# Designed miniproteins, single chains, continued (4): the designs that were tried, part 99

Each design is a single chain, and the fold is of that chain. pLDDT is the mean over its residues in the fold that is shown.

## One batch from the design tools (miniprotein)

Design m15429
Fold by ESMFold2-Fast:
Structure m15429 (fold): chain A 113 residues (1-113)
Amino acid sequence: MSLEEIKEKVAELLREYAEKVYEYARTLSLEEALAAHEELAREFKKKLKELLKESNLEDKIEEVEKVVEEMTEKSKALIERYHAGELSEQEFADELLKVVNETLEKISKLIES
C-alpha cells in the first residue's frame, strides 16, 4: 500500500469519526454521548492499528495511538462544552473539524518519517 493510499484511508477513518461525534453530541444526552464516544474511540483505534499493521507501519503504532488519545480527549471536552451551552452547533462543528484536521496532519507526519 502506498503512503498516499494510507493517508487517504486515515482521512476517511477520521471523517467517519468526526461525523459520528457530531451526531452523538447533537442527538444524545451528555451521558449517552460520552458513552457512545468512548465506544467509537475504541473502534477507531482498532481500525487505525489494523491499517498500520497491514501497511508495515507497526513501529509507528505507539506514537499514532498517543496522537489519537489526544484527539479523543479534545473531542470529549468539546462534547461537554457543547452540552454545557458554551458552544453553538456551528462552533462545535468548526472546533471538531480543527481537531480532526490537526490529527490528520500529525499522523501523516508520523507515517512519512
Scores: mean pLDDT 89

Design m15430
Fold by ESMFold2-Fast:
Structure m15430 (fold): chain A 87 residues (1-87)
Amino acid sequence: SEMEEKLEKELEEKTGELRKKAEEALKNGDLETYEQSQLEIVELVALYEGQLVFSETGDEEEALRVMKETLEKGRKEVKEELEKLKA
């Protein structure tokens, strides 16, 4: 749908900028900026997944559940990646 295409394009544009920021931070040893940028990407992905579910189902409770699960999973993955980088 046009809404899905719009949401996907917005996600790609915003995450692209944050990925560049994260890569630059990592090259400079700035783990704080790297973490912040990765967490912002997780938040954008969670919002996208929730909006997609709402667009398909019309179920606000299901959309919010998917957003929360995506957010929790993504935050855990960022934390695990940071621990590997600090080792």
Scores: mean pLDDT 85

Design m15431
Fold by ESMFold2-Fast:
Parts: structure tokens; C-alpha cells; sequence
Structure m15431 (fold): chain A 86 residues (1-86)
């Protein structure tokens, strides 16, 4: 559905932003969490996708990641939440 495609697009944007702008110390962990969220969206396991999205958002906030990355992750989380509400 369109919401799944939107979530995947936002997660790909988040991966690109993490690769470019996150410090090396947190980059590997954050990318791993975002990749897990994307994997579960692709498998349509939206509950696990939300769990990994929340972990990614929490780590991004703690590490001082760029606001643009946080916005991309939060919009991806909203898209996944909307899928679960329908």
C-alpha cells in the first residue's frame, strides 16, 4: 500500500542521513536499528518495525543526531502507525 511505500522511502532517507551526518561512534548502531525497522516493514511485521523505529529514535535523540534525521524517523513511525490503525 502507499503507506508502506512511504515508510520505506522515509527509512531509506533516514539511512542516507545517518551515513552522512551521524558520528562514527553511534553510526553503526543507529544504521543497524534503521535497517531492522526497514526489514520488518518489508516483511509487514509492523509491530516489530515500530519497536525498532522507537529504538532508533531514542538513540538518535541521545546521540544528538541532526533534526532532519529525527523528522524522517518520526514520519516513518507515523506511516507505520497509520497502517496498524487501518
Amino acid sequence: GELKEEALRLLDKALALAERYVPAETKEQLISLIRKAKEYVEKEDFKLALEYLQKAIDLAKESGAPLTLLVALELAREAVRKILEE
Scores: mean pLDDT 88

Design m15432
Fold by ESMFold2-Fast:
Structure m15432 (fold): chain A 66 residues (1-66)
Amino acid sequence: MPRYEVKAEGVDADGRPVSASASADTAADAVRELMGKLPPGTVADVTLTNLDTGETQRFTLEVPPA
């Protein structure tokens, strides 16, 4: 099965630098796990990599404030 890695770099609601990473067998599960690791109010640039192909996607993720 393909494996996916996601990395996030951004700032939390207080303007503090935050980073997190996750991996899963699906892109959706990797992103879901990543969201669970980021504080509420975080705005982050996310890099999603398919580890079998080396294909990379970038997008912005906003975690809702509490």
Scores: mean pLDDT 80

Design m15433
Fold by ESMFold2-Fast:
Structure m15433 (fold): chain A 76 residues (1-76)
Amino acid sequence: SAAAQAAFDAGVAALLAGDLERAERYFLRSLTLDPTNEAARRIGELVGRALRARAQGDEETAAAYEAEARKLAETL
């Protein structure tokens, strides 16, 4: 749907801006509207893992997951 695509695009824009919390919310919204979007699922999961690592004080692991998420977004 157009709404699912708009949410996905907003998630990618937030990720590239470094706003991981906003990115996660938009990817979750995109998946709620279109659960078959594999890119949203994969990128969203990596963003979620980065946020969890950051919450635990593991900045190196958080940076690694963020980098992987950004790399996947670049292949769109």
Scores: mean pLDDT 89

Design m15434
Fold by ESMFold2-Fast:
Structure m15434 (fold): chain A 76 residues (1-76)
Amino acid sequence: MSLRSKASQALLDKLKDLNPSEEVIGDLARLLEGLPVGTLSDGEILMRLTLANIVSKPLSLYTPEDFRKMVEALSP
């Protein structure tokens, strides 16, 4: 059973607009399953990702360090 909040789905939809890389989106979806993103608005999620310099970068160029930055930006 999925632990993913409705906010995680919204985040995935926003990130798909940056790069339609299905593999990277899948990895990100698994990462987000454990995160408290359901307590964050879409705007707050995008703001945090922008501050971490994530939104301005194609997902296909993401490294493991970039995913760690996403976890840090979205963590409480």
Scores: mean pLDDT 52

Design m15435
Fold by ESMFold2-Fast:
Structure m15435 (fold): chain A 82 residues (1-82)
Amino acid sequence: SAAAREAARAAAYEAVLATLREQLARVDPELAEPLVALLAEARRLGLTQAEREALGLVELAIREGDPAKVREAIALLEAALA
């Protein structure tokens, strides 16, 4: 159902937020709060394809453990939300 798909999306989004908060607090605490605010706004407005792709790049960069790639992915997400 549409409700089940939306609930699954919300749960996945919360998991991404939790991971981003933890990893960014270790990389750069100054970026953690602005990114969380941007993600909350994107969720409120409804994620576009570009925003979902940018979130995928953030997850990939975190998985690779490269702070520079994380910052680049955050910049792409900020641009998509502008």
Scores: mean pLDDT 66

Design m15436
Fold by ESMFold2-Fast:
Structure m15436 (fold): chain A 61 residues (1-61)
Amino acid sequence: APPPLSDAELDALIAELRAFMEERGYPQALIDDLIHTLRHGPPEQRVLAARLLREVMERER
């Protein structure tokens, strides 16, 4: 199993996610909802969401 995200890694990912989504014109409500899920969701869901977001960001660059 992949190791759990540290709080520092999660904060860094959230900052990158916010910048990425704002640059592409995503609604602020969607950005806020995803950030809330990453901060307060179950650990397994947070790890999966973080991995998927990194993969999406890499593909969209």
Scores: mean pLDDT 71

Design m15437
Fold by ESMFold2-Fast:
Structure m15437 (fold): chain A 63 residues (1-63)
Amino acid sequence: SVADQIAALEAEYRERVDALVAQLREELAKAKTEEERQAVMQDFMKRMSAVYDEYEKRLAEVK
């Protein structure tokens, strides 16, 4: 069903977000300066945006 397809896409999106959040925590733990912390945060935001854009694109293709 369409609902099952949407649920599957939401689960995949959630899994990708969780992986990025775990990566963010690891990289922030390694950051020694405010500049390094800001660079990590900016990279995280860009990757989150890309994952969300892909999710929206796939969601729009559901019949």
Scores: mean pLDDT 87

Design m15438
Fold by ESMFold2-Fast:
Structure m15438 (fold): chain A 79 residues (1-79)
Amino acid sequence: MSSEEREGLIRFAEGFAAWVEANADTLSPEERARVIAGLEEAIAELRRLLADPSLTPEQAARARAVLARLEALLARLRA
């Protein structure tokens, strides 16, 4: 994965987390199911990213922070 692709993935995940945090309580059951699937995919991609040995300490810190946010949101939406 390129440095630009890594940065893009982290930025996408950060934006997705912020959007879910803002909209979680207004989702329909069908929208909630789609968001859960998206969260599961984003979590899997971030876990793969964190295994990349070329990840900078700054990128690793941001990826871990947003991973924790996505995992908390997934738990919240499944409750």
Scores: mean pLDDT 86

Design m15439
Fold by ESMFold2-Fast:
Structure m15439 (fold): chain A 65 residues (1-65)
Amino acid sequence: MDAAIARVTARAQRLRDEGLLERYEVSGDEVTLYLADPSIEAEAAAGMVEIHATVEGLRARVVRR
């Protein structure tokens, strides 16, 4: 569990560093991703993190602005 969360949050942090995510939050086994802008690129990148989280057995949610 902890290793899976670490891998998913590392990916989310990279997207935040690239300006595609405003922030992310972890609560138990759920990762919430907050988009920085309404771009197709940001949506695609967040969707890939959501898929990665699902494959790792975590829940993911994308919040759009």
Scores: mean pLDDT 78

Design m15440
Fold by ESMFold2-Fast:
Structure m15440 (fold): chain A 87 residues (1-87)
Amino acid sequence: EEERNRRIEEELEKADPEKAGELVRELAREEGLPEPSIEAYERSARYLKLNDPEAALQAWYEAQLASDDPAAQASAASYEAALAAAA
């Protein structure tokens, strides 16, 4: 739902780090993600609000690794390739 997604984005932009983490955790649970992925996405959202994009990307990567979804594993592999190119 386009309106729901817009409201979620607006709410995340205005939320403090703890609230942003709670919102993302709730959304990840609704998607049926495994608990380790949910926790990693929560941490990623909190780090983004704390203006720590490197820590946020690391937590996002951990969320992909904890998922058994092939699409998530492909995303993790793309991130690994980007890190290798930067190193």
Scores: mean pLDDT 75

Design m15441
Fold by ESMFold2-Fast:
Structure m15441 (fold): chain A 62 residues (1-62)
Amino acid sequence: SLALTPAQRRAEELALPVIKETNKLLDELGKDTSLSKEEQWQKIDEANEAGAARVRAELAAL
């Protein structure tokens, strides 16, 4: 394993909860049988983009 600097450790601590929340949302969307294939893919893409934006915002606050 690689040793993390204090800044890298803080970035990991901020990003990890957002990644976990995004992954949980993606799992729920994947199980939503009320959505068409196209709607499911669109919502998954939107959730991934939102998750990435949240990670970027958290890292920008460092």
Scores: mean pLDDT 77

Design m15442
Fold by ESMFold2-Fast:
Structure m15442 (fold): chain A 72 residues (1-72)
Amino acid sequence: SAAEALRRAAAGLRAAAELPDEETAQLSVKMAIREVGEVDPETAARLRALWEAGASAEELADVAERAGQELE
């Protein structure tokens, strides 16, 4: 479900925030956004826009978590 994908993405984004390697962190963020995009392309586009605007992976995790709660 979209809510389940958003919860998984939030967990992945929080894990990415703790990664010491910036390239690996960026790949993890992109993968999480892509997974959300398969079930909820509008939220995925919003997450991508926030990431491109300089939001942290932790900030994206908060957005994904709340979006998942709202889709229930």
Scores: mean pLDDT 80

Design m15443
Fold by ESMFold2-Fast:
Parts: C-alpha cells; sequence; structure tokens
Structure m15443 (fold): chain A 70 residues (1-70)
C-alpha cells in the first residue's frame, strides 16, 4: 500500500511533468498522469484514495487552462 509521502511525491512529479511538457505532447502526458493517478487510487486505502482523487480534480482544473474548448 502506498504511503502518504509516496502519493504526495508522485503527484508533484506528475504535475511537474505535465507543466513542463511541450504542447504537442501535453495530451499524451495528461493521459499518462490520469492513468497513473487512477492506478494509485485503486491500490490505496480509502483515506489516500480521497487525497488522490482531490489531486486529480486539481490537475484537471489546471489542464482546462491548457486545453480550453474551441
Amino acid sequence: MLSLQEVHDRIVELTNRLLNSPHEKRQEVLDEVEKELREMASRSSPELREGIEQALRDIKNHVRTFFPPP
């Protein structure tokens, strides 16, 4: 089971990867980030899963700024 520190470090790493990605790769990196967070949530305690789901919501809200609808 993942620790709170491991979850936090992974979320920070994934967010930094997304923000530092070139435009043409951002969708690919976003898909990888969502996949990783979903896999982490499935392997986590209920308490850690809530934290991961909150982080995913925060990342998605931020990504809407990078990929606004036309």
Scores: mean pLDDT 73

Design m15444
Fold by ESMFold2-Fast:
Structure m15444 (fold): chain A 101 residues (1-101)
Amino acid sequence: SAAAEQARLEELKEQAEAYREVVLKYIAEKVGLPEETVEEMLRAGADALDPETRERLLEALAEFHALSLEEFKELAERLLGKGKAEKAVAYLELQRAELAA
């Protein structure tokens, strides 16, 4: 039981990391900035951004959250390859299941 619980936590961590990588790569492509810059912007928050950059970031985030599961799967496969994409998809399915409950 303890070993199964640890394995599940490690799996969830890998799924979350893959999902986060899709988010960063998608936003970076949409706003035309490096992934490291996008990560720093998300960490700093909206108050640290100029209005034009903030608007583009918010639009990209809105478009990302509007993706269907199928569109997300195709995006994740393009950005990460099939193996990592399956982990990202599994995480999104878990998030959407929790929001629907």
Scores: mean pLDDT 81

Design m15445
Fold by ESMFold2-Fast:
Structure m15445 (fold): chain A 89 residues (1-89)
Amino acid sequence: AEAVAEALAALDAVAERARTVYGIDQALVDAFRADAEAVLRALATDGPAAAEAVNEALLARREPVVQAWREAGIRSTREASEALRKARA
């Protein structure tokens, strides 16, 4: 239980950084975090076999989410860099 809470706190820190530093869309960050949380909870409550089953299901839908996350992150970083460059000019 405590280990799950610690892992979730680490995920929250990563999610916050993705939103605040990289400007990744909150809905996209929340969706990916929810997937990661599902694996952690399955591991804590039902053990490694259950966690593996959840992880396999997530892999099937994670590819589009990961690609969207990368695209959003790259786009947001580019937009932030461009805006900062213009503000400093």
Scores: mean pLDDT 64

Design m15446
Fold by ESMFold2-Fast:
Structure m15446 (fold): chain A 68 residues (1-68)
Amino acid sequence: MSEKLVELIKEMYEAEKNGDFEKLEQTRKEILELALKNRPEGMSEEEVKARAERSIDAYIKDLKKLEE
C-alpha cells in the first residue's frame, strides 16, 4: 500500500472522530481518485471503488479495535 493511501485513510479516520464531514468526504474522494489512477489493467471502475471501500472499512475497524 502506498504511503499516500495510508495517510489519507488516517486523515479520514481522524475527520470521522472529530465530526468533520467536509474533511471526511474530501479525503474519501481523494482515496477513490488515487485507487482509480492506479487501477489494474482489466479491472472495472466499479470493482476498484468496491475494493477501495472495503479496504477503508477494514482499516477503520482495525483502528477502532486498537482504541477499545
Scores: mean pLDDT 73

Design m15447
Fold by ESMFold2-Fast:
Structure m15447 (fold): chain A 82 residues (1-82)
Amino acid sequence: SMEEEYAKLLQLGLQELATNDELLEAAVAGDREKVKELLLEILKKRGEPEPSEELLERVVDDIVAFVAGRSLAALRRFLGME
């Protein structure tokens, strides 16, 4: 379902955010277009299918909103990373 695909893509994006400095920098800057571009590149490199435009926009908005209220340390702790 769209809800399951959203949750999966959001979790992947948040995990990548903790380990991909370029993605984190774009998200901190609120650069939605750059976050979208980098997420698509990551999905392509992983062999994952391209999400719908609607789903991708929603995930990008939520990643940017999440980072706006958090530091990198808090993000890593939230994701269960060291």
Scores: mean pLDDT 79

Design m15448
Fold by ESMFold2-Fast:
Structure m15448 (fold): chain A 95 residues (1-95)
Amino acid sequence: MEEEIKEELEKTAELLAEVARRLGADEEEVEKLVKKIKEALKNKDFEEAIRGILELQQLIAKAAQGEELAPEDLKLVEEADKHLKKAAELLDKLK
C-alpha cells in the first residue's frame, strides 16, 4: 500500500512537471519542486509530497495565464489527476 501510494504520487509529479515545462514554466523552479516531492516520498512523508504537487498545480496555472491547454497537455493533467485520486483513496485505507 505505501509503495503504491509512493508510485501514484511520483507519477502525478512527473506528469505535472512535464505539463509545466511544456507551458514554459521556469525549469529551475520545476526541478526544485520535483526534487522536494521525491525527497518527501523517499521519507514516506505523503503530506509534504501532496503539498509539493499542489505547488506544481499552481505553477501550471500561472504558466497557462488563463489560456486553454492543448489537448496533449489536458490529457497529461487528467492522467495526473487520476493518479492523485488513487493515491488519496489508498491513503484513506491506511487510516
Scores: mean pLDDT 82

Design m15449
Fold by ESMFold2-Fast:
Structure m15449 (fold): chain A 75 residues (1-75)
Amino acid sequence: MPSKEEIIRRVEAHALALVAANPDMPQAVLDQVLQVLRDFAERAVTSSVEETERLAEEAIARVDAIVAAWRASQA
């Protein structure tokens, strides 16, 4: 069973990997990604492990959507 710390670490690792894969990402897009991480971290503090896992899935999906929207705008 993953710990809450492992779940949080996975979300952070996912976001860092996306930033590393997109080094030309503008600050405005990076700020949106960081806001998702901050919102997730705040909610995770008072959540159960199960709820944190659900929140992690939501955070990853939102980060992916933000980066995908930016990449689409570069087409």
Scores: mean pLDDT 83

Design m15450
Fold by ESMFold2-Fast:
Structure m15450 (fold): chain A 101 residues (1-101)
Amino acid sequence: MEELKEEIDRVIDELRELAKKSPNPEAQKLIDEAVEALRKAYEAILNGDFDAFEKYLKELNELISKLEQLAKQTNDPLVRKAVELARKGIELLKKLAEEKQ
């Protein structure tokens, strides 16, 4: 249980670092929005608000789709890494949600 929380926190921290290192303002914005959605989804699980969790999960998937398009257009390995980290965050959140049920 504690390990999932630590892994989620690490994903958020790594995404924040990628946003700071990105020279692309659109990539920074999308990564920052993905961090917000991940954080809100995590808080929703902790509060047992699964309606809010599903809404933030949907927002996060939409942001990932935009980041994937940006990665394809720019061929930026940093944006590709952000997509991989955000997807990992979703999987960790889903595991945490299952443990809280």
Scores: mean pLDDT 84

Design m15451
Fold by ESMFold2-Fast:
Structure m15451 (fold): chain A 91 residues (1-91)
Amino acid sequence: MPLAEYIRTLLEGKGFEEVEEAMKKAYEHLQKLVDENKIDEIIRDVREALRVLGVPDELMEKVINEIKNKKYTPEEIFSLVFRAAAEALAR
């Protein structure tokens, strides 16, 4: 799941090149899923990314519902995931 792998790479403190490659793969994969209208596959990768970030189930479900109800781009999906992580960290 490329988005979840990108999040893992960020959390592991990997070098710039490895983080950049993981981000590019995540972006390209999400763009393909958006273009193919594969919402369930997007949701699956987003859920795994949010689990890796330690986001609570309640906040995770809120993010998933936002993805289902909005016109979304890869940038918007990234924004929702990072916003949820920030909200979870601000306990």
Scores: mean pLDDT 81

Design m15452
Fold by ESMFold2-Fast:
Structure m15452 (fold): chain A 65 residues (1-65)
Amino acid sequence: SEAKEVLDEVQKAIDEKKLLSDETFEKLKSLGIEISKKEFEDLLNGKPSEELVKKLDELLIKASE
């Protein structure tokens, strides 16, 4: 599933402390998950927002289906 592929890309970016590609942000948006570059940068700097955590939970649910 596309959601599972996107989840893998997100997890790899977090593990490597790298910003997501523009293509991955567009894939997230197509899944109904609107994450901004700023929200993701804040996560990489150890300051994830509660809103971002909810969006990542939504991605996990979609990837499990």
Scores: mean pLDDT 82

Design m15453
Fold by ESMFold2-Fast:
Structure m15453 (fold): chain A 57 residues (1-57)
Amino acid sequence: RKERIEKIKKILKESDEVAKKEGPLKGIEYLREQLGKLFGVEPPELPPFNPEAAAKV
């Protein structure tokens, strides 16, 4: 879809700006989150990695 291409271009530009201001790692993180949201691909590792808190109770 043409609309998807426009959204991807916008995300890429915003990611580049984030990378310039906050560093390339932040830019990549932003890009991954936005593209994942756009394509509906969320990482399954969303729950916080906290085995210490789980062992506490």
Scores: mean pLDDT 66

Design m15454
Fold by ESMFold2-Fast:
Structure m15454 (fold): chain A 68 residues (1-68)
Amino acid sequence: SEEIREELKRYLMEKFGLPEDDAEEILSIPDPVKAAEKVREKYGISDQEAFELEVLLRKARLEIVREK
């Protein structure tokens, strides 16, 4: 789960240019829809990129829960 979190953090920083603190904030939002929408609003990513991020976050959260 920590490895998945670090991979997602790196993805946000490298793909969308988020600073580390903002990436951590986004990953702390439990709702994948709200997390992706916040990135879209603050960083101006496309609706398509926001949707793809939502799907990725939802999948990652299921994998984290499965490890417990």
Scores: mean pLDDT 78

Design m15455
Fold by ESMFold2-Fast:
Structure m15455 (fold): chain A 71 residues (1-71)
Amino acid sequence: MIDERELLEAYAAMMAAVASLSKEKNERFEVTDASGARFRVELKIENGVKTVRAEAELGDHRVEIERTIKL
């Protein structure tokens, strides 16, 4: 139970980190894993600021990570 949430947090953090390294303008990705886990990543660049938001859901567990980077 707790381990599942910890895994989701780690996965969401990893996806947010990967997205934060991207040079793309605006991206939105939604993926459903074979395990039923749902992942959503949004990347937005406005006024020289890059915002990355990653969400992960599995059963009753949901985690959200947001990062803001000045370009």
Scores: mean pLDDT 67

Design m15456
Fold by ESMFold2-Fast:
Formats: sequence, C-alpha cells, structure tokens
Structure m15456 (fold): chain A 72 residues (1-72)
Amino acid sequence: GSNALRDEIINLTNETVQLAEQLGDTSTAQKAIELGNQGIEKLDAGDTLGAEISLGMIRIIHGVLVTLQRRQ
C-alpha cells in the first residue's frame, strides 16, 4: 500500500544520505534528499507511479554508493 511505499522511500533516502556522507559526497547526499522529498510529494498527491520513479532513482544512487564503499 501507499504507507509501505512511503516507508521505503524514507528508509532508502536515509540510508543513501548516510552512505554519501560516509564517502564525503555532500552533493550526492543533497540529491538523495531532493529525490526522497519529490517521491513523498508525488505519493501525497496520489501520483504513485511518479513516487515509484523517484524511488527507482534513489535505488540507482544507493547501488552506486554501495559499490564505491566496497572498493575502499
């Protein structure tokens, strides 16, 4: 449901911000915050597809950061 999607956006945004900060990438942390906020705004407006797209973008950023952290 929408609550599960909302929780996933919030949790993944927070995880992505934490990873970006650990890597010293404040620009990527800010981008993750912006995408998370956009996802929540879309979800609250009833745009579930738009919220899923925002979440998908955060997933891509998160995956890249996880890969970079493993290489350190």
Scores: mean pLDDT 89

Design m15457
Fold by ESMFold2-Fast:
Structure m15457 (fold): chain A 84 residues (1-84)
Amino acid sequence: SGLDSLVELLEEVGASEEVIEEARRLLEEARRAVERGDFETAIEHVERVLKLLKEATKDSPNVTLYVAGLLTAIGVIEDIRLLA
């Protein structure tokens, strides 16, 4: 899924275990928000994971991985908005 792809991108950029665990927590909360129809909260959690990806790439210019994460998050947000 697009949510799982965001975690894979964080692992690929070499994010710390703590950052990866926080991302997994946020994405689990996003998944639960979608299940209860709380699409605004789900989108906020996905945006927070994107912020973690941006922070993880700041000291290592990997524009390609950040762009891949951004496009993945946009796709997830679009899918959530289509459910609303």
Scores: mean pLDDT 76

Design m15458
Fold by ESMFold2-Fast:
Structure m15458 (fold): chain A 84 residues (1-84)
Amino acid sequence: AEVAALEAQADAVQAERDKLGEKIDNEIFRVMAEEVARHGLAAGLEAAKRYQDEVLKNDIDKYKALSTEAETLRAQAEALRAQA
């Protein structure tokens, strides 16, 4: 029961992480594509990097925190399985 509960929590955290990751990727792609259309590939890459550093920093930090939380929950579930 506890292993299933930890796996369910890990799956929920991972789903939240994956949704946030998709949002981050879509925003980076949009910023890059808009700037590429105006000023070419090099300018698009620079704009994407700037947007990550200045606008998406909190979202990226949250994505990393959710990844760590999911990994911790899965490690706890594996430790409990090893006891069975």
Scores: mean pLDDT 85

Design m15459
Fold by ESMFold2-Fast:
Structure m15459 (fold): chain A 72 residues (1-72)
Amino acid sequence: SPELEKLEEMLKEVKKIAEETGNPDIKDMEKQLQEILENAKKKGYITPIEWATATVLSSGAYFEYEVIKRKQ
């Protein structure tokens, strides 16, 4: 589904940031986002709560990445 494809893209972006930074908080966000994607794939749909949580995690990872870039 389009929602699953977008969730996969969010996870890919967070994985890239986690690898680039080595930051444990971003890595934790990656793991949580991966669990959401795996659960959504198993049942074949994404709930509104799962989508909201994924969006918050992705935004949080991006925020942490921007902070790290300004310090380095």
Scores: mean pLDDT 84

Design m15460
Fold by ESMFold2-Fast:
Structure m15460 (fold): chain A 64 residues (1-64)
Amino acid sequence: GEDAKKARELFDEGVRLEEKGTEEDLKEAEEKYKKAIEYAKKADDPVLLAAAGIGLSSVQLKLE
């Protein structure tokens, strides 16, 4: 559905930003992963929800 598609797009954007690795890119990736989680919940997609949650945790650890 459209919510699952949006979650995947936001997750992919988060991954691209995280790969760049600057503090600003990591902060942007954090926001993308948070939005991906919102859309994954709306889509009732546990795989996308888990993937976005792992991405969020990874970025938050890197921002320490």
Scores: mean pLDDT 87

Design m15461
Fold by ESMFold2-Fast:
Structure m15461 (fold): chain A 88 residues (1-88)
Amino acid sequence: EEEKKKLAEERLALAKENEELGPLATWLALSFNLSPEEVKELFAMPREEQIEELTRRALNTKTAMKATEEQLREIVRSLLDAFEQAEA
């Protein structure tokens, strides 16, 4: 039963990918090299953990070479704020 539940969740993740998770989620997946499942897991995390995780991933991308860690954190925070306002 647990295995069937995991397969169903994976199938739902793929379905959401096909339906597009939305502009923010798509941008996050492309910019930070996240899978759709990782983006969904990220949205389930507390806000501070989301910022830390995205900042850490950004430090290993070409994006980090164009911005400081503080600038990346501000960008991530602003995007999450905008997402929160759109969801409300």
Scores: mean pLDDT 63

Design m15462
Fold by ESMFold2-Fast:
Structure m15462 (fold): chain A 71 residues (1-71)
Amino acid sequence: SLLDQAKELVEQLKKAKTPEEARKLTEQLMQLMKQLSQEDQDEIFDLLKEALKTLTAEQQAAVRKAMSENR
């Protein structure tokens, strides 16, 4: 399902090693999010908030920028 694909992208984001990798994964996630229901989007945003806690400050900044640019 699209929700399962979005969850997998969040898991990949937790394993990102560079800000560029985090940015690209977030761009893919945001494109997929536009196809999800509001309920599924809320679930993914909650998972994304937890994933961000495992990332470096530079990676977190890249994710936030990608999220804002892909709204």
Scores: mean pLDDT 84

Design m15463
Fold by ESMFold2-Fast:
Structure m15463 (fold): chain A 56 residues (1-56)
Amino acid sequence: MEGDARTTSDEALRGIAEATGAPLEVVREAGARGGGEAAAQAGAEAGGGRGYPIPV
Protein backbone atom coordinates (compact mmCIF):
# COMPACT_ATOMS: atom_id res chain seq x y z
CA MET A 1 0.00 0.00 0.00
CA GLU A 2 1.59 3.25 -1.11
CA GLY A 3 -0.56 5.76 0.75
CA ASP A 4 -4.20 5.07 -0.05
CA ALA A 5 -5.86 1.69 -0.44
CA ARG A 6 -8.97 3.08 -2.14
CA THR A 7 -7.50 5.91 -4.16
CA THR A 8 -4.04 6.97 -5.25
CA SER A 9 -2.84 10.19 -3.65
CA ASP A 10 -3.55 13.39 -5.57
CA GLU A 11 0.18 14.17 -5.53
CA ALA A 12 1.06 10.87 -7.22
CA LEU A 13 -1.63 11.39 -9.86
CA ARG A 14 -0.31 14.88 -10.63
CA GLY A 15 3.21 13.52 -10.92
CA ILE A 16 2.07 10.93 -13.43
CA ALA A 17 0.13 13.53 -15.42
CA GLU A 18 3.20 15.78 -15.54
CA ALA A 19 5.56 12.96 -16.50
CA THR A 20 3.30 11.64 -19.27
CA GLY A 21 1.70 14.91 -20.39
CA ALA A 22 -1.76 13.41 -19.95
CA PRO A 23 -4.67 15.39 -18.47
CA LEU A 24 -5.07 14.92 -14.73
CA GLU A 25 -8.68 13.86 -15.36
CA VAL A 26 -7.58 10.79 -17.31
CA VAL A 27 -4.90 9.85 -14.78
CA ARG A 28 -7.28 10.32 -11.85
CA GLU A 29 -9.97 8.16 -13.52
CA ALA A 30 -7.49 5.33 -14.10
CA GLY A 31 -6.14 5.67 -10.56
CA ALA A 32 -9.64 5.25 -9.16
CA ARG A 33 -10.05 2.02 -11.14
CA GLY A 34 -6.66 0.36 -10.61
CA GLY A 35 -4.54 2.55 -8.37
CA GLY A 36 -1.24 4.18 -9.15
CA GLU A 37 -0.09 1.56 -11.64
CA ALA A 38 -3.25 1.88 -13.72
CA ALA A 39 -2.98 5.67 -13.53
CA ALA A 40 0.61 5.53 -14.81
CA GLN A 41 -0.37 3.26 -17.70
CA ALA A 42 -3.35 5.38 -18.70
CA GLY A 43 -1.23 8.53 -18.46
CA ALA A 44 1.41 7.05 -20.75
CA GLU A 45 -1.24 6.07 -23.30
CA ALA A 46 -3.14 9.37 -23.14
CA GLY A 47 0.10 11.36 -23.25
CA GLY A 48 0.79 9.81 -26.65
CA GLY A 49 3.87 7.88 -25.64
CA ARG A 50 6.37 10.73 -25.71
CA GLY A 51 9.11 8.12 -25.84
CA TYR A 52 10.06 8.85 -22.25
CA PRO A 53 9.42 5.82 -20.05
CA ILE A 54 7.69 6.54 -16.77
CA PRO A 55 9.36 5.34 -13.54
CA VAL A 56 7.05 2.36 -13.18
Scores: mean pLDDT 65

Design m15464
Fold by ESMFold2-Fast:
Structure m15464 (fold): chain A 72 residues (1-72)
Amino acid sequence: GAAEAGARAERGGRGAREAGLAAYKNKDSSMGATARYGGEVARRLGEAAGSAAGIEAGDQGVKAGTLAYQAG
């Protein structure tokens, strides 16, 4: 249901954020790009589920992944 989709979006977004932070620390632009994409997927799932927490977690994942991607 929507609640389960929202929870998955939140977990996915948090995972993307952690991956993005790790990529930034390791200067791994490829991992950063992957984290950014994971954040975008989580945000879309959150939007589809009507989950504000899922959308926010996805957005945080996109930000972390993008910073890592740009930093190299």
Scores: mean pLDDT 83

